# Designs tried in a protein design run: designed miniproteins, single chains, continued (5). Part 8

Each design is a single chain, and the fold is of that chain. pLDDT is the mean over its residues in the fold that is shown.

## One batch from the design tools (miniprotein)

Design m16263
Fold by ESMFold2-Fast:
Structure m16263 (fold): chain A 79 residues (1-79)
Amino acid sequence: ALEAGREALAQRKYQEAIEYFEKTLAENPDDVEAWRHLGIAYFSLKEYQKALEYLEKALALNPDDRVARTAKEIVKKAM
């Protein structure tokens, strides 16, 4: 599911990517990469509030995730 989500994200199939990442998180709610990618997918859809919430979930699990921190700052500037 995670790999399929990443492929969908690369193809700009944001809705499909979200479905794959949600499936990954249903199986493993501590998957930092899935939370981060879910946030990035919602940011691409311009759903900034949801993007922030999911990126904050990733950072709650791993505060040192540089990609999630950078993405969160970009989302905040876009709001």
Scores: mean pLDDT 84

Design m16264
Fold by ESMFold2-Fast:
Structure m16264 (fold): chain A 91 residues (1-91)
Amino acid sequence: GDLYFSLPKDVQKQLDRGFLYYSAGNYDEAELAYKEAIKLDPNLAEAWYLLGEVYKRQGKYDEAIEAYKQALKLDPNFSLAKTELEKLQKK
């Protein structure tokens, strides 16, 4: 099954809120929701990656780089985080 369904329900709710806000273009609210998910589970590589995506949309490129690095530190095989980090470091 998807890793998402094995997560605690409070973590899932914050990820769902973050995704809803992100999809609506409400990046400040998406940032807060993903930060709450990280407070509940700081070892969730996917939450760090999603926070990086939000920072990138906000133009916070240094914060996005650090979030993607944290996702890769937690999951070295996270291809999406690696790709986004490489793109930002080449600019």
Scores: mean pLDDT 85

Design m16265
Fold by ESMFold2-Fast:
Structure m16265 (fold): chain A 99 residues (1-99)
Amino acid sequence: HMSKEELEAETLMAIGDMYLGLGNLLKKQGRFEEAAETYELAVKIYEQAVEKASGDTKKRAYKGLAEAYRNLAEVYRELGDTQKADEWERKAKEAEKKA
């Protein structure tokens, strides 16, 4: 039942979720620069999932992307980069509209 692209999207979402989880762990440890790099990897993976996904899978991919953007905004606020934090919040809101 699962198409090749759908299977690829689900696999990418799982990888994105792993990077999101690692970013959350690093953020809890106060390792904000490493958390930012890890969340940016999650963003790239979820963007690839969105490209390959359709229907409900694409909505779930946008939800993951929005969560990664929100966490990235929080981390950049902790790093004192308010301008970049605001940019990531804007991207999170746009992704949420598509979820």
Scores: mean pLDDT 88

Design m16266
Fold by ESMFold2-Fast:
Structure m16266 (fold): chain A 94 residues (1-94)
Amino acid sequence: MDEEFAEYLRKGFEAFNNKDYESAAEYFEKAIELNPDNYVAWYYLGLAYEKLKEYEKAKEYLEKALELITKEMGEDHPVAKKVRKELEEVEKKI
């Protein structure tokens, strides 16, 4: 299961880097099915939907990523601050 989770993250990142945001979203959704507590998969799922201009979905997934990273690392963590800024940018487009 852990190896399969890592493989879906890898495929998601490759698709995202190739600007195949639909495939990236699919792979990150599969990663979330295997490990729903991993903020990275939620964060990149949100970014993929932002690129697809699905701003309401992007907001939902970025809010979940922010919840998870805040629980794990605290609200003042640099990654939590980065997710908040991405969320603010998405909210401007709704």
Scores: mean pLDDT 85

Design m16267
Fold by ESMFold2-Fast:
Structure m16267 (fold): chain A 59 residues (1-59)
Amino acid sequence: GPGGEAAARAALEAARAATGDGAGHGYSVQLDAKMLRDEGAADEVARESAARGAAAGGV
């Protein structure tokens, strides 16, 4: 299917998983990482990633 929407959703999921993976490292890091992804940092990363993916789709 079109890479735009699906790619954005996948990128968001991956970004959240990556952020959460780091959180499991420590107690304070766990709390901080949870706040990070909830604040929308993961959303911003996903948007950036999706925009890059969409731009690269020029082939």
Scores: mean pLDDT 55

Design m16268
Fold by ESMFold2-Fast:
Structure m16268 (fold): chain A 61 residues (1-61)
Amino acid sequence: SMEDKILAAVREAAEKEGLSEEEIERLLAEIRQIFADPSLSVDEKERRVLALYLRALAANA
């Protein structure tokens, strides 16, 4: 699925950026929760996923 491709791409990017396995697992779990929320539009989901990813990178800088 498209969601599985996004999760795989995020994992690869986060690993390259040096995030720990624990941080990667938390990030992916939060992204899965965003995807599973039926109240959010596609645009809202994309914004939240991007914000979450950038926050995770900033915390690991």
Scores: mean pLDDT 81

Design m16269
Fold by ESMFold2-Fast:
Structure m16269 (fold): chain A 65 residues (1-65)
Amino acid sequence: VFFKGSEEQKKLFEEILKLSMELIGLAVELRFAKTEEEKEELERRIREVSEEIKRLEKELQELVK
């Protein structure tokens, strides 16, 4: 028996959620960053995680088609 979504959909949702939590943590750190170097490092990490989330969201959308 299948859920409303596929098993693959559920796995992708869990991965997206995990990355989203990481993104929130990085965003909080960015707010408290004092130096430009620290800000740049955090922005790079945020960008990387954000792109990964976008990729997983695209995969999720393609599975629904």
Scores: mean pLDDT 78

Design m16270
Fold by ESMFold2-Fast:
Structure m16270 (fold): chain A 64 residues (1-64)
Amino acid sequence: SKEKGLEARRFREELIAQGLSGVEAGELGRKKFPLSEEQLKITREIGEKLREIGDEIEKELAAR
């Protein structure tokens, strides 16, 4: 929608104002805004799996 497009632009502008590069701001904007209901579910599943992997790596490093 047009509304989400404007929010994505403002989000990128705010990140650039905070000192991030246009490339970094663009990547974060794409991650935040291209979300349909199906994409939200996929993103949540990926986030959960990444947290599990991170926890396993931390446990292995702490055990050394």
Scores: mean pLDDT 67

Design m16271
Fold by ESMFold2-Fast:
Structure m16271 (fold): chain A 84 residues (1-84)
Amino acid sequence: PLPPKVSFSELSTSCQKEFKEVEEYAVGALDAKGLLPSDYKEEEHRQLVLNYFKKRALELKETDPKCANYFENLALELEEDLAK
């Protein structure tokens, strides 16, 4: 079980924008843009997104704790998915 998440609507405007931007790295968003190559490895993409979430959680810890917590929870979800 992951720690409880703050609601998206409770996040700062900057955090909401960053979350929207990270959605562009999702497999579905890239596939919709025709950017997924035939040799694409799903785990490579997940690792990129995971690293992004971890980096932002660490950077925002003191300036935007709600945003940091939101990205940290997303990173934990991706880590669990990659471990399975």
Scores: mean pLDDT 66

Design m16272
Fold by ESMFold2-Fast:
Parts: C-alpha cells; sequence; structure tokens
Structure m16272 (fold): chain A 110 residues (1-110)
C-alpha cells in the first residue's frame, strides 16, 4: 500500500539507507503504481551513487550505475508492454539521470 511504502521510505531515510534499499523501494513503488514514491526512492538511490563519485570510488559508482541501468531497462520493457505511458515517461526521465552520472564519472577519470 502507499502508506506502507511511505513508512518504509521514511525508515530507510532515517537509517541512512543503502543503494540496495533505495533500489528495492523504487522497484516496489513502480510495481504498485506509486510513481511519486518511485521518483523519491530513485533520487535517493542516485544520491548514494553521487557519494561514491564525490569520494573517488568511481569503479563502485559505475557498478551501481550499471545495476540501476539494467533494472530501469527491465521496467521500461514492462511498462511498454502494458501501454503505461506515465511510467514510460518517468523511466525515460530516469534514463537521462543515469546518462548525466555516467558523464560525471568519465570527467572524473580524466
Amino acid sequence: SEEELRAKLKRIRDEGGTFEEWLSLFLQALKEGHLDIAREAWDLMLEKIRELIDSGKLDEAEWQLGVASVALAVEKVYARKQGDEETLALVDEMGDDLARLQKEIEEKRK
């Protein structure tokens, strides 16, 4: 339910949540059609990747970015099959987020 997902989001945030916890919440929120919660969990997941980039852990950041990219590609295929235009628009926007982080990693490697 939305209430359960929002409670989980607050708990993970208060506990300083991991990449894996935010990715899990994102996928569950998308599956249940709670796009606002999915967007918030996604943004918090990207913050974990950004922390790795800022600390110079570029290989770890690139691995997590790869995991997020695969998960997003799977969700895009599913949304397309269902004709879910709202989720497709969100997934395309999220793909742009990943492309920006990939460029940041590439610039840090120079």
Scores: mean pLDDT 88

Design m16273
Fold by ESMFold2-Fast:
Structure m16273 (fold): chain A 78 residues (1-78)
Amino acid sequence: TEYVIEQQGVKIHIKESADGAEIVPEGAFSGTLTFPVKYIKSGTYRDTLTGVEFDVTVADGKASLNVLGDVKYHLVRT
């Protein structure tokens, strides 16, 4: 599934699949990112581009994670 959200005045492109998500902000974004999910579950996800791990929490069909700066993420479940 692919969609665009807007948070803190920044448009963020999200492509979700059964194995993870691609997250591409159209500007600098730092803080708690929250977005609707269908496949993503609570757990640790690894960014395949940087190797950085994120703790993702899912509640009521929404995932939340803390992100820093104007970077692209490609998250896969560890």
Scores: mean pLDDT 75

Design m16274
Fold by ESMFold2-Fast:
Structure m16274 (fold): chain A 72 residues (1-72)
Amino acid sequence: MEERKEAAREIAKLDPEAVKKRLDFYRTMLERAEAGAKALGDDSPDTQAAIDRMREEVELLEEALKEVEKEK
């Protein structure tokens, strides 16, 4: 987990706009996945795990971007 945070931070330093674009993409995917699961009543562990994974990616990218912005 720590290695993934360091990698995301280094990518954010090199190209913060690419990280913002990736974050927007994952936010859109997460919203669609949550809305779709709710509409279908899909409470399966696999669907929840997929949504949780997307949420973790969003949080990871948000944290990396905030750290880079603090260094500006």
Scores: mean pLDDT 77

Design m16275
Fold by ESMFold2-Fast:
Structure m16275 (fold): chain A 81 residues (1-81)
Amino acid sequence: DLEDRAKALEEYIKKNPKDYKAWFLLGQTYVQLKEYEKAKEYYEKAIKLNPEDKEAWENLGEVLEKLKEYEKAKEYYKKAE
Protein backbone atom coordinates (compact mmCIF):
# COMPACT_ATOMS: atom_id res chain seq x y z
CA ASP A 1 0.00 0.00 0.00
CA LEU A 2 1.55 3.26 -1.19
CA GLU A 3 -0.15 5.30 1.54
CA ASP A 4 1.27 2.99 4.25
CA ARG A 5 4.70 3.33 2.61
CA ALA A 6 4.43 7.14 2.65
CA LYS A 7 3.39 7.12 6.33
CA ALA A 8 6.27 4.79 7.30
CA LEU A 9 8.79 6.98 5.44
CA GLU A 10 7.40 10.16 7.06
CA GLU A 11 7.79 8.63 10.54
CA TYR A 12 11.32 7.45 9.67
CA ILE A 13 12.32 10.91 8.39
CA LYS A 14 11.25 12.59 11.66
CA LYS A 15 14.07 10.64 13.36
CA ASN A 16 16.44 10.60 10.36
CA PRO A 17 15.97 13.97 8.59
CA LYS A 18 19.38 13.82 6.83
CA ASP A 19 18.76 10.44 5.13
CA TYR A 20 18.40 11.70 1.55
CA LYS A 21 17.34 8.24 0.27
CA ALA A 22 14.24 8.33 2.50
CA TRP A 23 13.26 11.75 1.08
CA PHE A 24 13.86 10.38 -2.43
CA LEU A 25 11.67 7.31 -1.80
CA LEU A 26 8.94 9.53 -0.35
CA GLY A 27 9.08 11.61 -3.57
CA GLN A 28 8.75 8.42 -5.67
CA THR A 29 5.84 7.23 -3.52
CA TYR A 30 3.95 10.49 -4.07
CA VAL A 31 4.60 10.31 -7.84
CA GLN A 32 2.91 6.88 -7.80
CA LEU A 33 0.04 8.45 -5.83
CA LYS A 34 -0.09 11.21 -8.53
CA GLU A 35 0.41 13.91 -5.88
CA TYR A 36 2.98 15.87 -7.85
CA GLU A 37 3.23 18.96 -5.59
CA LYS A 38 4.20 16.76 -2.62
CA ALA A 39 6.56 14.72 -4.82
CA LYS A 40 8.28 17.99 -5.85
CA GLU A 41 8.72 19.06 -2.21
CA TYR A 42 10.25 15.74 -1.15
CA TYR A 43 12.59 15.47 -4.15
CA GLU A 44 13.75 19.06 -3.45
CA LYS A 45 14.65 18.00 0.11
CA ALA A 46 16.55 14.95 -1.23
CA ILE A 47 18.52 17.14 -3.66
CA LYS A 48 19.34 19.69 -0.94
CA LEU A 49 20.93 16.86 1.09
CA ASN A 50 22.61 15.19 -1.93
CA PRO A 51 22.89 17.51 -4.96
CA GLU A 52 24.93 14.87 -6.86
CA ASP A 53 22.00 12.41 -7.07
CA LYS A 54 21.36 12.54 -10.83
CA GLU A 55 18.29 10.30 -10.53
CA ALA A 56 16.66 12.75 -8.10
CA TRP A 57 17.26 15.68 -10.51
CA GLU A 58 15.81 13.66 -13.41
CA ASN A 59 12.75 12.60 -11.39
CA LEU A 60 12.18 16.19 -10.24
CA GLY A 61 12.32 17.27 -13.92
CA GLU A 62 9.59 14.74 -14.73
CA VAL A 63 7.45 16.02 -11.83
CA LEU A 64 7.91 19.61 -13.05
CA GLU A 65 6.64 18.52 -16.50
CA LYS A 66 3.52 17.07 -14.81
CA LEU A 67 3.08 20.45 -13.11
CA LYS A 68 3.60 22.21 -16.51
CA GLU A 69 6.73 24.03 -15.28
CA TYR A 70 8.53 23.25 -18.54
CA GLU A 71 11.39 25.78 -18.37
CA LYS A 72 12.36 24.71 -14.85
CA ALA A 73 12.12 21.04 -15.92
CA LYS A 74 14.70 21.72 -18.69
CA GLU A 75 17.03 23.40 -16.17
CA TYR A 76 16.79 20.46 -13.75
CA TYR A 77 17.35 17.88 -16.51
CA LYS A 78 20.66 19.66 -17.19
CA LYS A 79 21.57 19.10 -13.51
CA ALA A 80 21.06 15.35 -14.12
CA GLU A 81 24.05 15.45 -16.54
Scores: mean pLDDT 87

Design m16276
Fold by ESMFold2-Fast:
Structure m16276 (fold): chain A 70 residues (1-70)
Amino acid sequence: SEEIEKLLEEAERLGVRAYLLGAPEEELQRIGDLLKQAKEYAEVYGDEEKAKELAEEAIRLAREMIERQR
């Protein structure tokens, strides 16, 4: 759906920003794993609700990492 696509794009954008700001590799890996799982649930399983939950968790963690690097 358009909603899940926007959430995935936001999560990816924030993850890249966290990386550029020097967030720890372990936290970046966790964000990446959540984003990968969100994409799999949306694209492979067609579970948009689970994909949305995982994408929102990735966004939450990425925002936290960005804040910690300031």
Scores: mean pLDDT 85

Design m16277
Fold by ESMFold2-Fast:
Structure m16277 (fold): chain A 60 residues (1-60)
Amino acid sequence: SELEKRIEELEKQIEELEKEIEELKKKGADERKIVVLETARGILEAALSFEKELKRRAEE
């Protein structure tokens, strides 16, 4: 379904951002860049939570 596709895409985007954040932290990259990516991850996590709630309600 469209909803399942969105959930999978969000999960993949979050995984890729987490990997990028970890690599940047290991390299001692600019803290400002890390904060921006962590903020983006938080927004995607909120969107994922919302989409999962919609799926739960649709399956009830």
Scores: mean pLDDT 84

Design m16278
Fold by ESMFold2-Fast:
Order: sequence, then C-alpha cells, then structure tokens
Structure m16278 (fold): chain A 99 residues (1-99)
Amino acid sequence: MIEIEARVVKRGDKYRLIIEVSADNEEELDRTVEEIKKLIESVAPDKPVVPLLRYFDDEKGRWVTLLEAEFDTQEEVDKVIEALKKKFPNLKVLPPVEL
C-alpha cells in the first residue's frame, strides 16, 4: 500500500512543497515517485523535483522517499497540491509551516 503526505513550508517569500512517499517495496515506491515528478512537471515545468532522502524504515517495514519542490507563489503550490489530490485521492495534506 502506498502512503503520500504533502506539506508546504514557507521560508521568507519561497514556498517549499515537501512530499513523503512510503511503500511496501522499492518498485512501488519508484513508480509512485516518477508519477509525482511527471505530474508536478506537467503543472509547473520549470520547477525541479529533488529527492532529498531514500531509506528503508526497519520499524515500519517500508521504503520511504522525501521529495522537495520550491515555488515562488502560494497560487502555484496550491495548483500542484490540487493536481496531486486529483491523481492520488488518499493524499494526506499536513498543516503548512512557516519558518
């Protein structure tokens, strides 16, 4: 089973979208990560999606990846989140954080 969590972190005038993906196996994780990257590229083609971390969580028995994309406006990040919700109906959006 795939789990996807998204959070917006605002620092200064920039908006960072942090996406955590977890899966039971590497193939399922990699497939989901590629789908997320392609979706973000289709909505915001000039904004790179950067993998920050990839590890196996021994306690949960799951593979985890953390992705980051940086946006200049609230409107742009909101469009990406809306697109992610449409593609992944079980997406969990966490409360935004301001640093």
Scores: mean pLDDT 84

Design m16279
Fold by ESMFold2-Fast:
Structure m16279 (fold): chain A 90 residues (1-90)
Amino acid sequence: DEALDYYFKGLEAFKKKDYEKAIEYFEKAAALAPDSIIAARAYVLIGEAYKEMGDLEKAAEYYRKAAEAAEKAGDLGLAKAAREQAEELE
């Protein structure tokens, strides 16, 4: 699964604190599997990467995208957690 392959590449970049590369891979994963649990988790990790880089406005935006994707994927727990993360960054 190409989306899942990009997701794991994003995780490896994130572990190395290469946040720009992590965001690139996670965006590719989300684009290949829109409105899926992969997209939801990728958007959460893009939000985390932007937060680590100090871009709180982009972090909040991607947490909102994660919540929307999680709802469409049926993961209401992840959707709630992502919305709460976005609200904390207002």
Scores: mean pLDDT 89

Design m16280
Fold by ESMFold2-Fast:
Structure m16280 (fold): chain A 95 residues (1-95)
Amino acid sequence: MEKRRELAEELLRSLADYFEAEGKHDVAAQIRELIERGDLEGAATLAENYLKEQMKKIDEEAEKTTDPEKLRELAVKYTAYGILIAAVDIARDLI
């Protein structure tokens, strides 16, 4: 049982590292702080809410553009965030 929680923590830390690499330093720091407090559910919720908000912004940008190259870039980014949400769901299942 403790091994599942450790794996959830590792997955959430990896997600924070990804956000930091993408220049999202504030959200990465908030996720890490929640992990340090032992609030893994809070960290997962924060990550999920952030990803959903980013996907909503991409969806709104896609509605406003007719540029095929930009639409392709937005679709790739949207798909990547969808995969990260799935990773958050796995982390929640391990808590």
Scores: mean pLDDT 84

Design m16281
Fold by ESMFold2-Fast:
Structure m16281 (fold): chain A 98 residues (1-98)
Amino acid sequence: SKLEEARKLLEENPEHRANVLLTAAYIAMTGALIAKDPEEQVRLAEVARDLLKEAAPYMSKEDLENALKIVERAAEESPYPEVREILKETAEWLKKQL
């Protein structure tokens, strides 16, 4: 499939892999903030967490600092305690990577 071909190309370039994972993480995080269903918000926050953790080893220091800033802001903006907890835990994990 085209998705399998894309994955192979990303595996051959760690920088491109990081950028794709980071983009997907930010989309999931945005979804967690705007989704109307609390269960969907939590699921999307967990997806964002997992994608950020996968991307982190391939990210520059600048990308890690920017990701930390975005995640901390998203944690503050979420009205849902469970989403805030996931995003705060993600921010603390990213901080340890710096």
Scores: mean pLDDT 80

Design m16282
Fold by ESMFold2-Fast:
Structure m16282 (fold): chain A 57 residues (1-57)
Amino acid sequence: STAERLARLLAEILALHGRLADLEARYRATGDPADAAEIARLEAEIARLLAEAERLA
């Protein structure tokens, strides 16, 4: 159902926000450009999934 698909998308978005928070904490400690690049990638993926969720809502 649409509700089940939306719930799965929101769960994935929540999981990605957790990963983003961990990477941001690591980047603050290290300044590693690889972590900065992964943060940007996760932000883009979250934005994509949010757009998909909005289409289903």
Scores: mean pLDDT 87

Design m16283
Fold by ESMFold2-Fast:
Structure m16283 (fold): chain A 73 residues (1-73)
Amino acid sequence: GLEDLAAGMGAAGGGDTIPARAVLANATANAGGEEGGRAAAREGGVPATGEAPREAAGRAVEAGIRLGGGVVE
């Protein structure tokens, strides 16, 4: 679930509090959004628990830091 995504993002993107929270929101929007949620539902949702969701979470971490971490306030 979302907790697994947050753990994967933290491991892939770092351990800072602010970026971790921002990337969690990003992963929720992307992974729990339209394409991520629909793809998981269509496949059954389990086989994605491997490399694909962890890789997506890692990219969401970087995107969240870049887009949301520009201003440290």
Scores: mean pLDDT 49

Design m16285
Fold by ESMFold2-Fast:
Structure m16285 (fold): chain A 63 residues (1-63)
Amino acid sequence: SKEAIDLLMKKTGLSEEEAKKAVEGAKVLIERLGEEVAVQYLMKELGLSREDAEEVVRLILEE
């Protein structure tokens, strides 16, 4: 979602295109492996805090 992309850009400094790809990857992880795996991915790969990673996942689920 736009809100998840905007939050990633704000917290990581990623470009819009990079943030969009990260959100798409997180969506696939949520659907296949669950929310916690997506949270861990965002923390590990993008350096997000748990709080920010959980917020990104929440925004993705609010489609």
Scores: mean pLDDT 85

Design m16286
Fold by ESMFold2-Fast:
Structure m16286 (fold): chain A 68 residues (1-68)
Amino acid sequence: GPDAARSGAAAAEMGAAGDTAGAATAGYQKHLVASNPAAHEAGLAAARAGRAGENPADYGKQAHDLGS
């Protein structure tokens, strides 16, 4: 659902910002795991894409779809 999509996008942006953001990203991933383990996996992919300078939107969409 929208919470999974929001968490995935936030995790991607936080991951791209550095080590402090990495800790925040872990927090969002923990939240997704409590709700939907599949959405957590998509959130991790979004975070990695953001760190790599790729478009995290594709993975954020996956987190949304899996968290529905």
Scores: mean pLDDT 55

Design m16287
Fold by ESMFold2-Fast:
Structure m16287 (fold): chain A 55 residues (1-55)
Amino acid sequence: SVDDLRREADELVGRLDELAKQISAETDPDKRKALEDEMSGLADRLTDLQLQIDS
C-alpha cells in the first residue's frame, strides 16, 4: 500500500541522516567510502519509493 511505502521512505530518511553524521565524523577514507556507498544505495531506494508514491 502507499502507506507502507511512505513508512519505508520515512525509515530510510532516518537512516540517511544517521549515515551522514557517521560520514562527517569518519577520518578513515576507506571506511568513509563504505558509508558513502551504503548511503548511495539507500538514496536510490528512497527515489524509487518516491516515484511509486507519486504515481
Scores: mean pLDDT 85

Design m16288
Fold by ESMFold2-Fast:
Structure m16288 (fold): chain A 89 residues (1-89)
Amino acid sequence: SRAAQEEVARRMIEALRAAFIEKDYAAAAELLGMDPEELRAELEKIPEEERLRLAAERAEWLARQAREAGLEEVAERAEELARELRELA
């Protein structure tokens, strides 16, 4: 359903923000349904500079998918996140 797609997209955007802007891996893991230690270990394998770039690319992808689906509010949130992540990288 469209509502389910919107909820998944919103949770992904919030998880990316929590992990990469706020550096709150516990909140990010909860949003993703993961163990916080597992998420931390996975991210530690990637240099911080590359993590921010990959996160920005993911946010950009989410924005594009949301716009194609007609989820304008979700697209705007993803675009804002992508911009912030690009500025940090």
Scores: mean pLDDT 83

Design m16289
Fold by ESMFold2-Fast:
Structure m16289 (fold): chain A 64 residues (1-64)
Amino acid sequence: SMADAQKAAEAARRAAEAGDSAAAGTSHYEVFKMTGDEAGKKGAQAGAAGDAEGAARGSVLGAE
């Protein structure tokens, strides 16, 4: 659901702010699965690469 996707995106933001790029990437991947959000997919890839800032940027639901 959209509400669950928003909660996952918030978790990704918090993880990225804490410097936990792996947790941020995992949360972004969940958002991508729920919404098909391309930004979420890019955030997941950044998190997997250890880029916490890139993961944080990808957490914005509704980014166009």
Scores: mean pLDDT 58

Design m16291
Fold by ESMFold2-Fast:
Structure m16291 (fold): chain A 60 residues (1-60)
Amino acid sequence: SLEELLEEAERALRQGDYERAALLAGEAVELALREGDGEALRRADRLLREIVDRVTAAQA
């Protein structure tokens, strides 16, 4: 489930759906914290940073 959330967030980011990517990555952070999964937490944090970078660079 956590891995599926991270994969879906990555897919949303690749598709340019930044809102969905941020929502899924945020859910992955919450679940990783609840499960004590430091690796998943780091992956979700990197995804959120990438989303911010993409949103900043995105063309309107």
Scores: mean pLDDT 82

Design m16292
Fold by ESMFold2-Fast:
Structure m16292 (fold): chain A 98 residues (1-98)
Amino acid sequence: AMEEAKKLVEKVEELAKEAIEAAKKGNFDEAIKKLKEALKLAVKALELGDTESAIKAADIVVKAADEILSITEDEEVKLEVEIIRGLALIIKGVAKLL
């Protein structure tokens, strides 16, 4: 695994935590923004060829998305978070094929 990809996983974990904290405060725009940033870093880990780090990053995004979905009653927020969750599962699937 590349050291750069490992640092990306650490940043994904930080962003996921920040997203959950924002959601708990009712700041869903910030929560979605942080989830999107985390998803982008999961893609970068995949581009670096570190499939193990890409899988870990994707799993962190899925878990954070599930926690945010348990907090929000907003249908639009739920839809956007579910899309991010689905994209993270696709990243995990692609990483497993490589």
Scores: mean pLDDT 87

Design m16293
Fold by ESMFold2-Fast:
Structure m16293 (fold): chain A 61 residues (1-61)
Amino acid sequence: MEKEIEDSKESIERAYFRQKVAEKLGIKLEVDIEKNASPLVTEEDMEEAKKKGEERAEKYL
């Protein structure tokens, strides 16, 4: 259970990271992140993962 939630959060974070990097590079990348998330992941968890992913993208670029 906990591992599944953490794995899903990591996947969401990576997806938002990739989307943000693509956006910064002028590449249109569209991913249905919400549809592919585990039902055990809450809206709060998704928002946190999105924020972490986007922040990592800003630091990476």
Scores: mean pLDDT 71

Design m16294
Fold by ESMFold2-Fast:
Structure m16294 (fold): chain A 68 residues (1-68)
Amino acid sequence: MSVLLVYYGVSLEEAMEIARKLIEEEGADTGSVGEAKDEKEAKENAKLAKEKTDAKVYLLINGKVTKV
């Protein structure tokens, strides 16, 4: 199982650290992060990933984490 974190409004380093914690919490084998250009794209990318993949998808927008 994998974790995908779609992020906007934070640094790559911050997103990677949060993804690491989410991987541990979900008991996942791996994870990835994807940057969006704005909040709308982040939400659209996360929704698409949830519909098209078996990943546990999360949103990180301006420091707020939400499970999709």
Scores: mean pLDDT 86

Design m16295
Fold by ESMFold2-Fast:
Structure m16295 (fold): chain A 86 residues (1-86)
Amino acid sequence: MKELIEEAKKAYEEGKYDEAIRLFGKAVSEDPDNVEAYVLLAEVYYKKGDFEKAKRVIDYALQVHPDDPRVREAREKLEKKIEEEK
C-alpha cells in the first residue's frame, strides 16, 4: 500500500493523471481508511478538470472520516477552488 501511494504520487508529479487516478483508486480500495489516498485522489480529479468526481471522492472520505481535519480541510479547499473556476 505505501508503495502504491508513492507510485501514484510520482505519476501525478509526471502529469500522468489517469495512471495516478488508477493507483490512488486501488489504494482506497485496498485500505478504505487511508485518508491521504482519498485527499490525493480528489486533487488529481480536480487537476484533470473532473470537479464532480473530485467532490464525490472527498464527500465519501468525509462520510467515513467526518472528524478528520485532513478531509475537512481538503473539502473546504476543493469547494473554494471549484467556486473560483466558475
Scores: mean pLDDT 80

Design m16296
Fold by ESMFold2-Fast:
Structure m16296 (fold): chain A 57 residues (1-57)
Amino acid sequence: SALSEELSRLIKEGKLTEEKAAELARRAGLDPERARELVRQGRYDELGTMLTLAEEA
């Protein structure tokens, strides 16, 4: 998915921030505060799964 690919690129480039994660979540129709929390906790795999599942719904 486009959102999970963008997340992967941001992680590889060291550019992932809470703000960017929140924006990806908003674009997916998800809770931006949950995305910020996952980034704070280093739970990048869970954030990626949430974005993928939201695009499939």
Scores: mean pLDDT 83

Design m16297
Fold by ESMFold2-Fast:
Structure m16297 (fold): chain A 60 residues (1-60)
Amino acid sequence: SMEEELAREHAREGTRAYREGDYKSAAEHFELAAEHYRRAGRPEEAESVGRLAEIARKKA
């Protein structure tokens, strides 16, 4: 679905930002990925990337 595609794109951008030490940007992208996974009906994936957003926020 479009929502799942958007979730994957934001998860990829979040991972890139995290790797580069941009934890604020990483958290924002992981939160967007979680929202799109929720809209796609993928709650387990949403929870997983939501936890990545929490980790990134703690490092920011």
Scores: mean pLDDT 90

Design m16298
Fold by ESMFold2-Fast:
Structure m16298 (fold): chain A 57 residues (1-57)
Amino acid sequence: MIPSEEAAARAKAILLESLERGEATEEQLRDLRWLEEHGSGTGRVTAAGALRAMESL
């Protein structure tokens, strides 16, 4: 498992990149699912939230 803070930072970066482009790629969604599975604490929650937001794009 990756540290909670690292997972949160990665998830936030992916979300921001997706929002700037106005689309979510399958690769980005896959990365967020990986972070949700391997993250801990707030990192996992952040990845789940980002995934939910990007799935709405």
Scores: mean pLDDT 77

Design m16299
Fold by ESMFold2-Fast:
Structure m16299 (fold): chain A 82 residues (1-82)
Amino acid sequence: SEVEKIAEEAKKILDEIYERFGNSPEIKKLRDEAKKKIDELVKQGKSVEEIKNTFIDYVKKILELAAKEGLLPENVKKRLEK
C-alpha cells in the first residue's frame, strides 16, 4: 500500500532525527508518540495527506524542543548565525 510505504518512510526519518539529537528523553517520547500516531492513522484508513501533516507537525515539535534543549547541531547553529 502507498499509505503504508509513506508511513514507514516517515517513521524512519523520525528515527534518524532522534539519533541526531542523542540523549533527550523528551525527544524520544515525541518520536515514539509520532510513530504510534502514524500507525493509528494507517489502521484507521486515513489519507496520505493526513499522515504527512501529522509527520510534519511532530517534526516541527521535535525541532522546537531540540532548539530549547540546546541540542541543535553546531553546523546548523553556525548557519543561523550567518
Scores: mean pLDDT 78

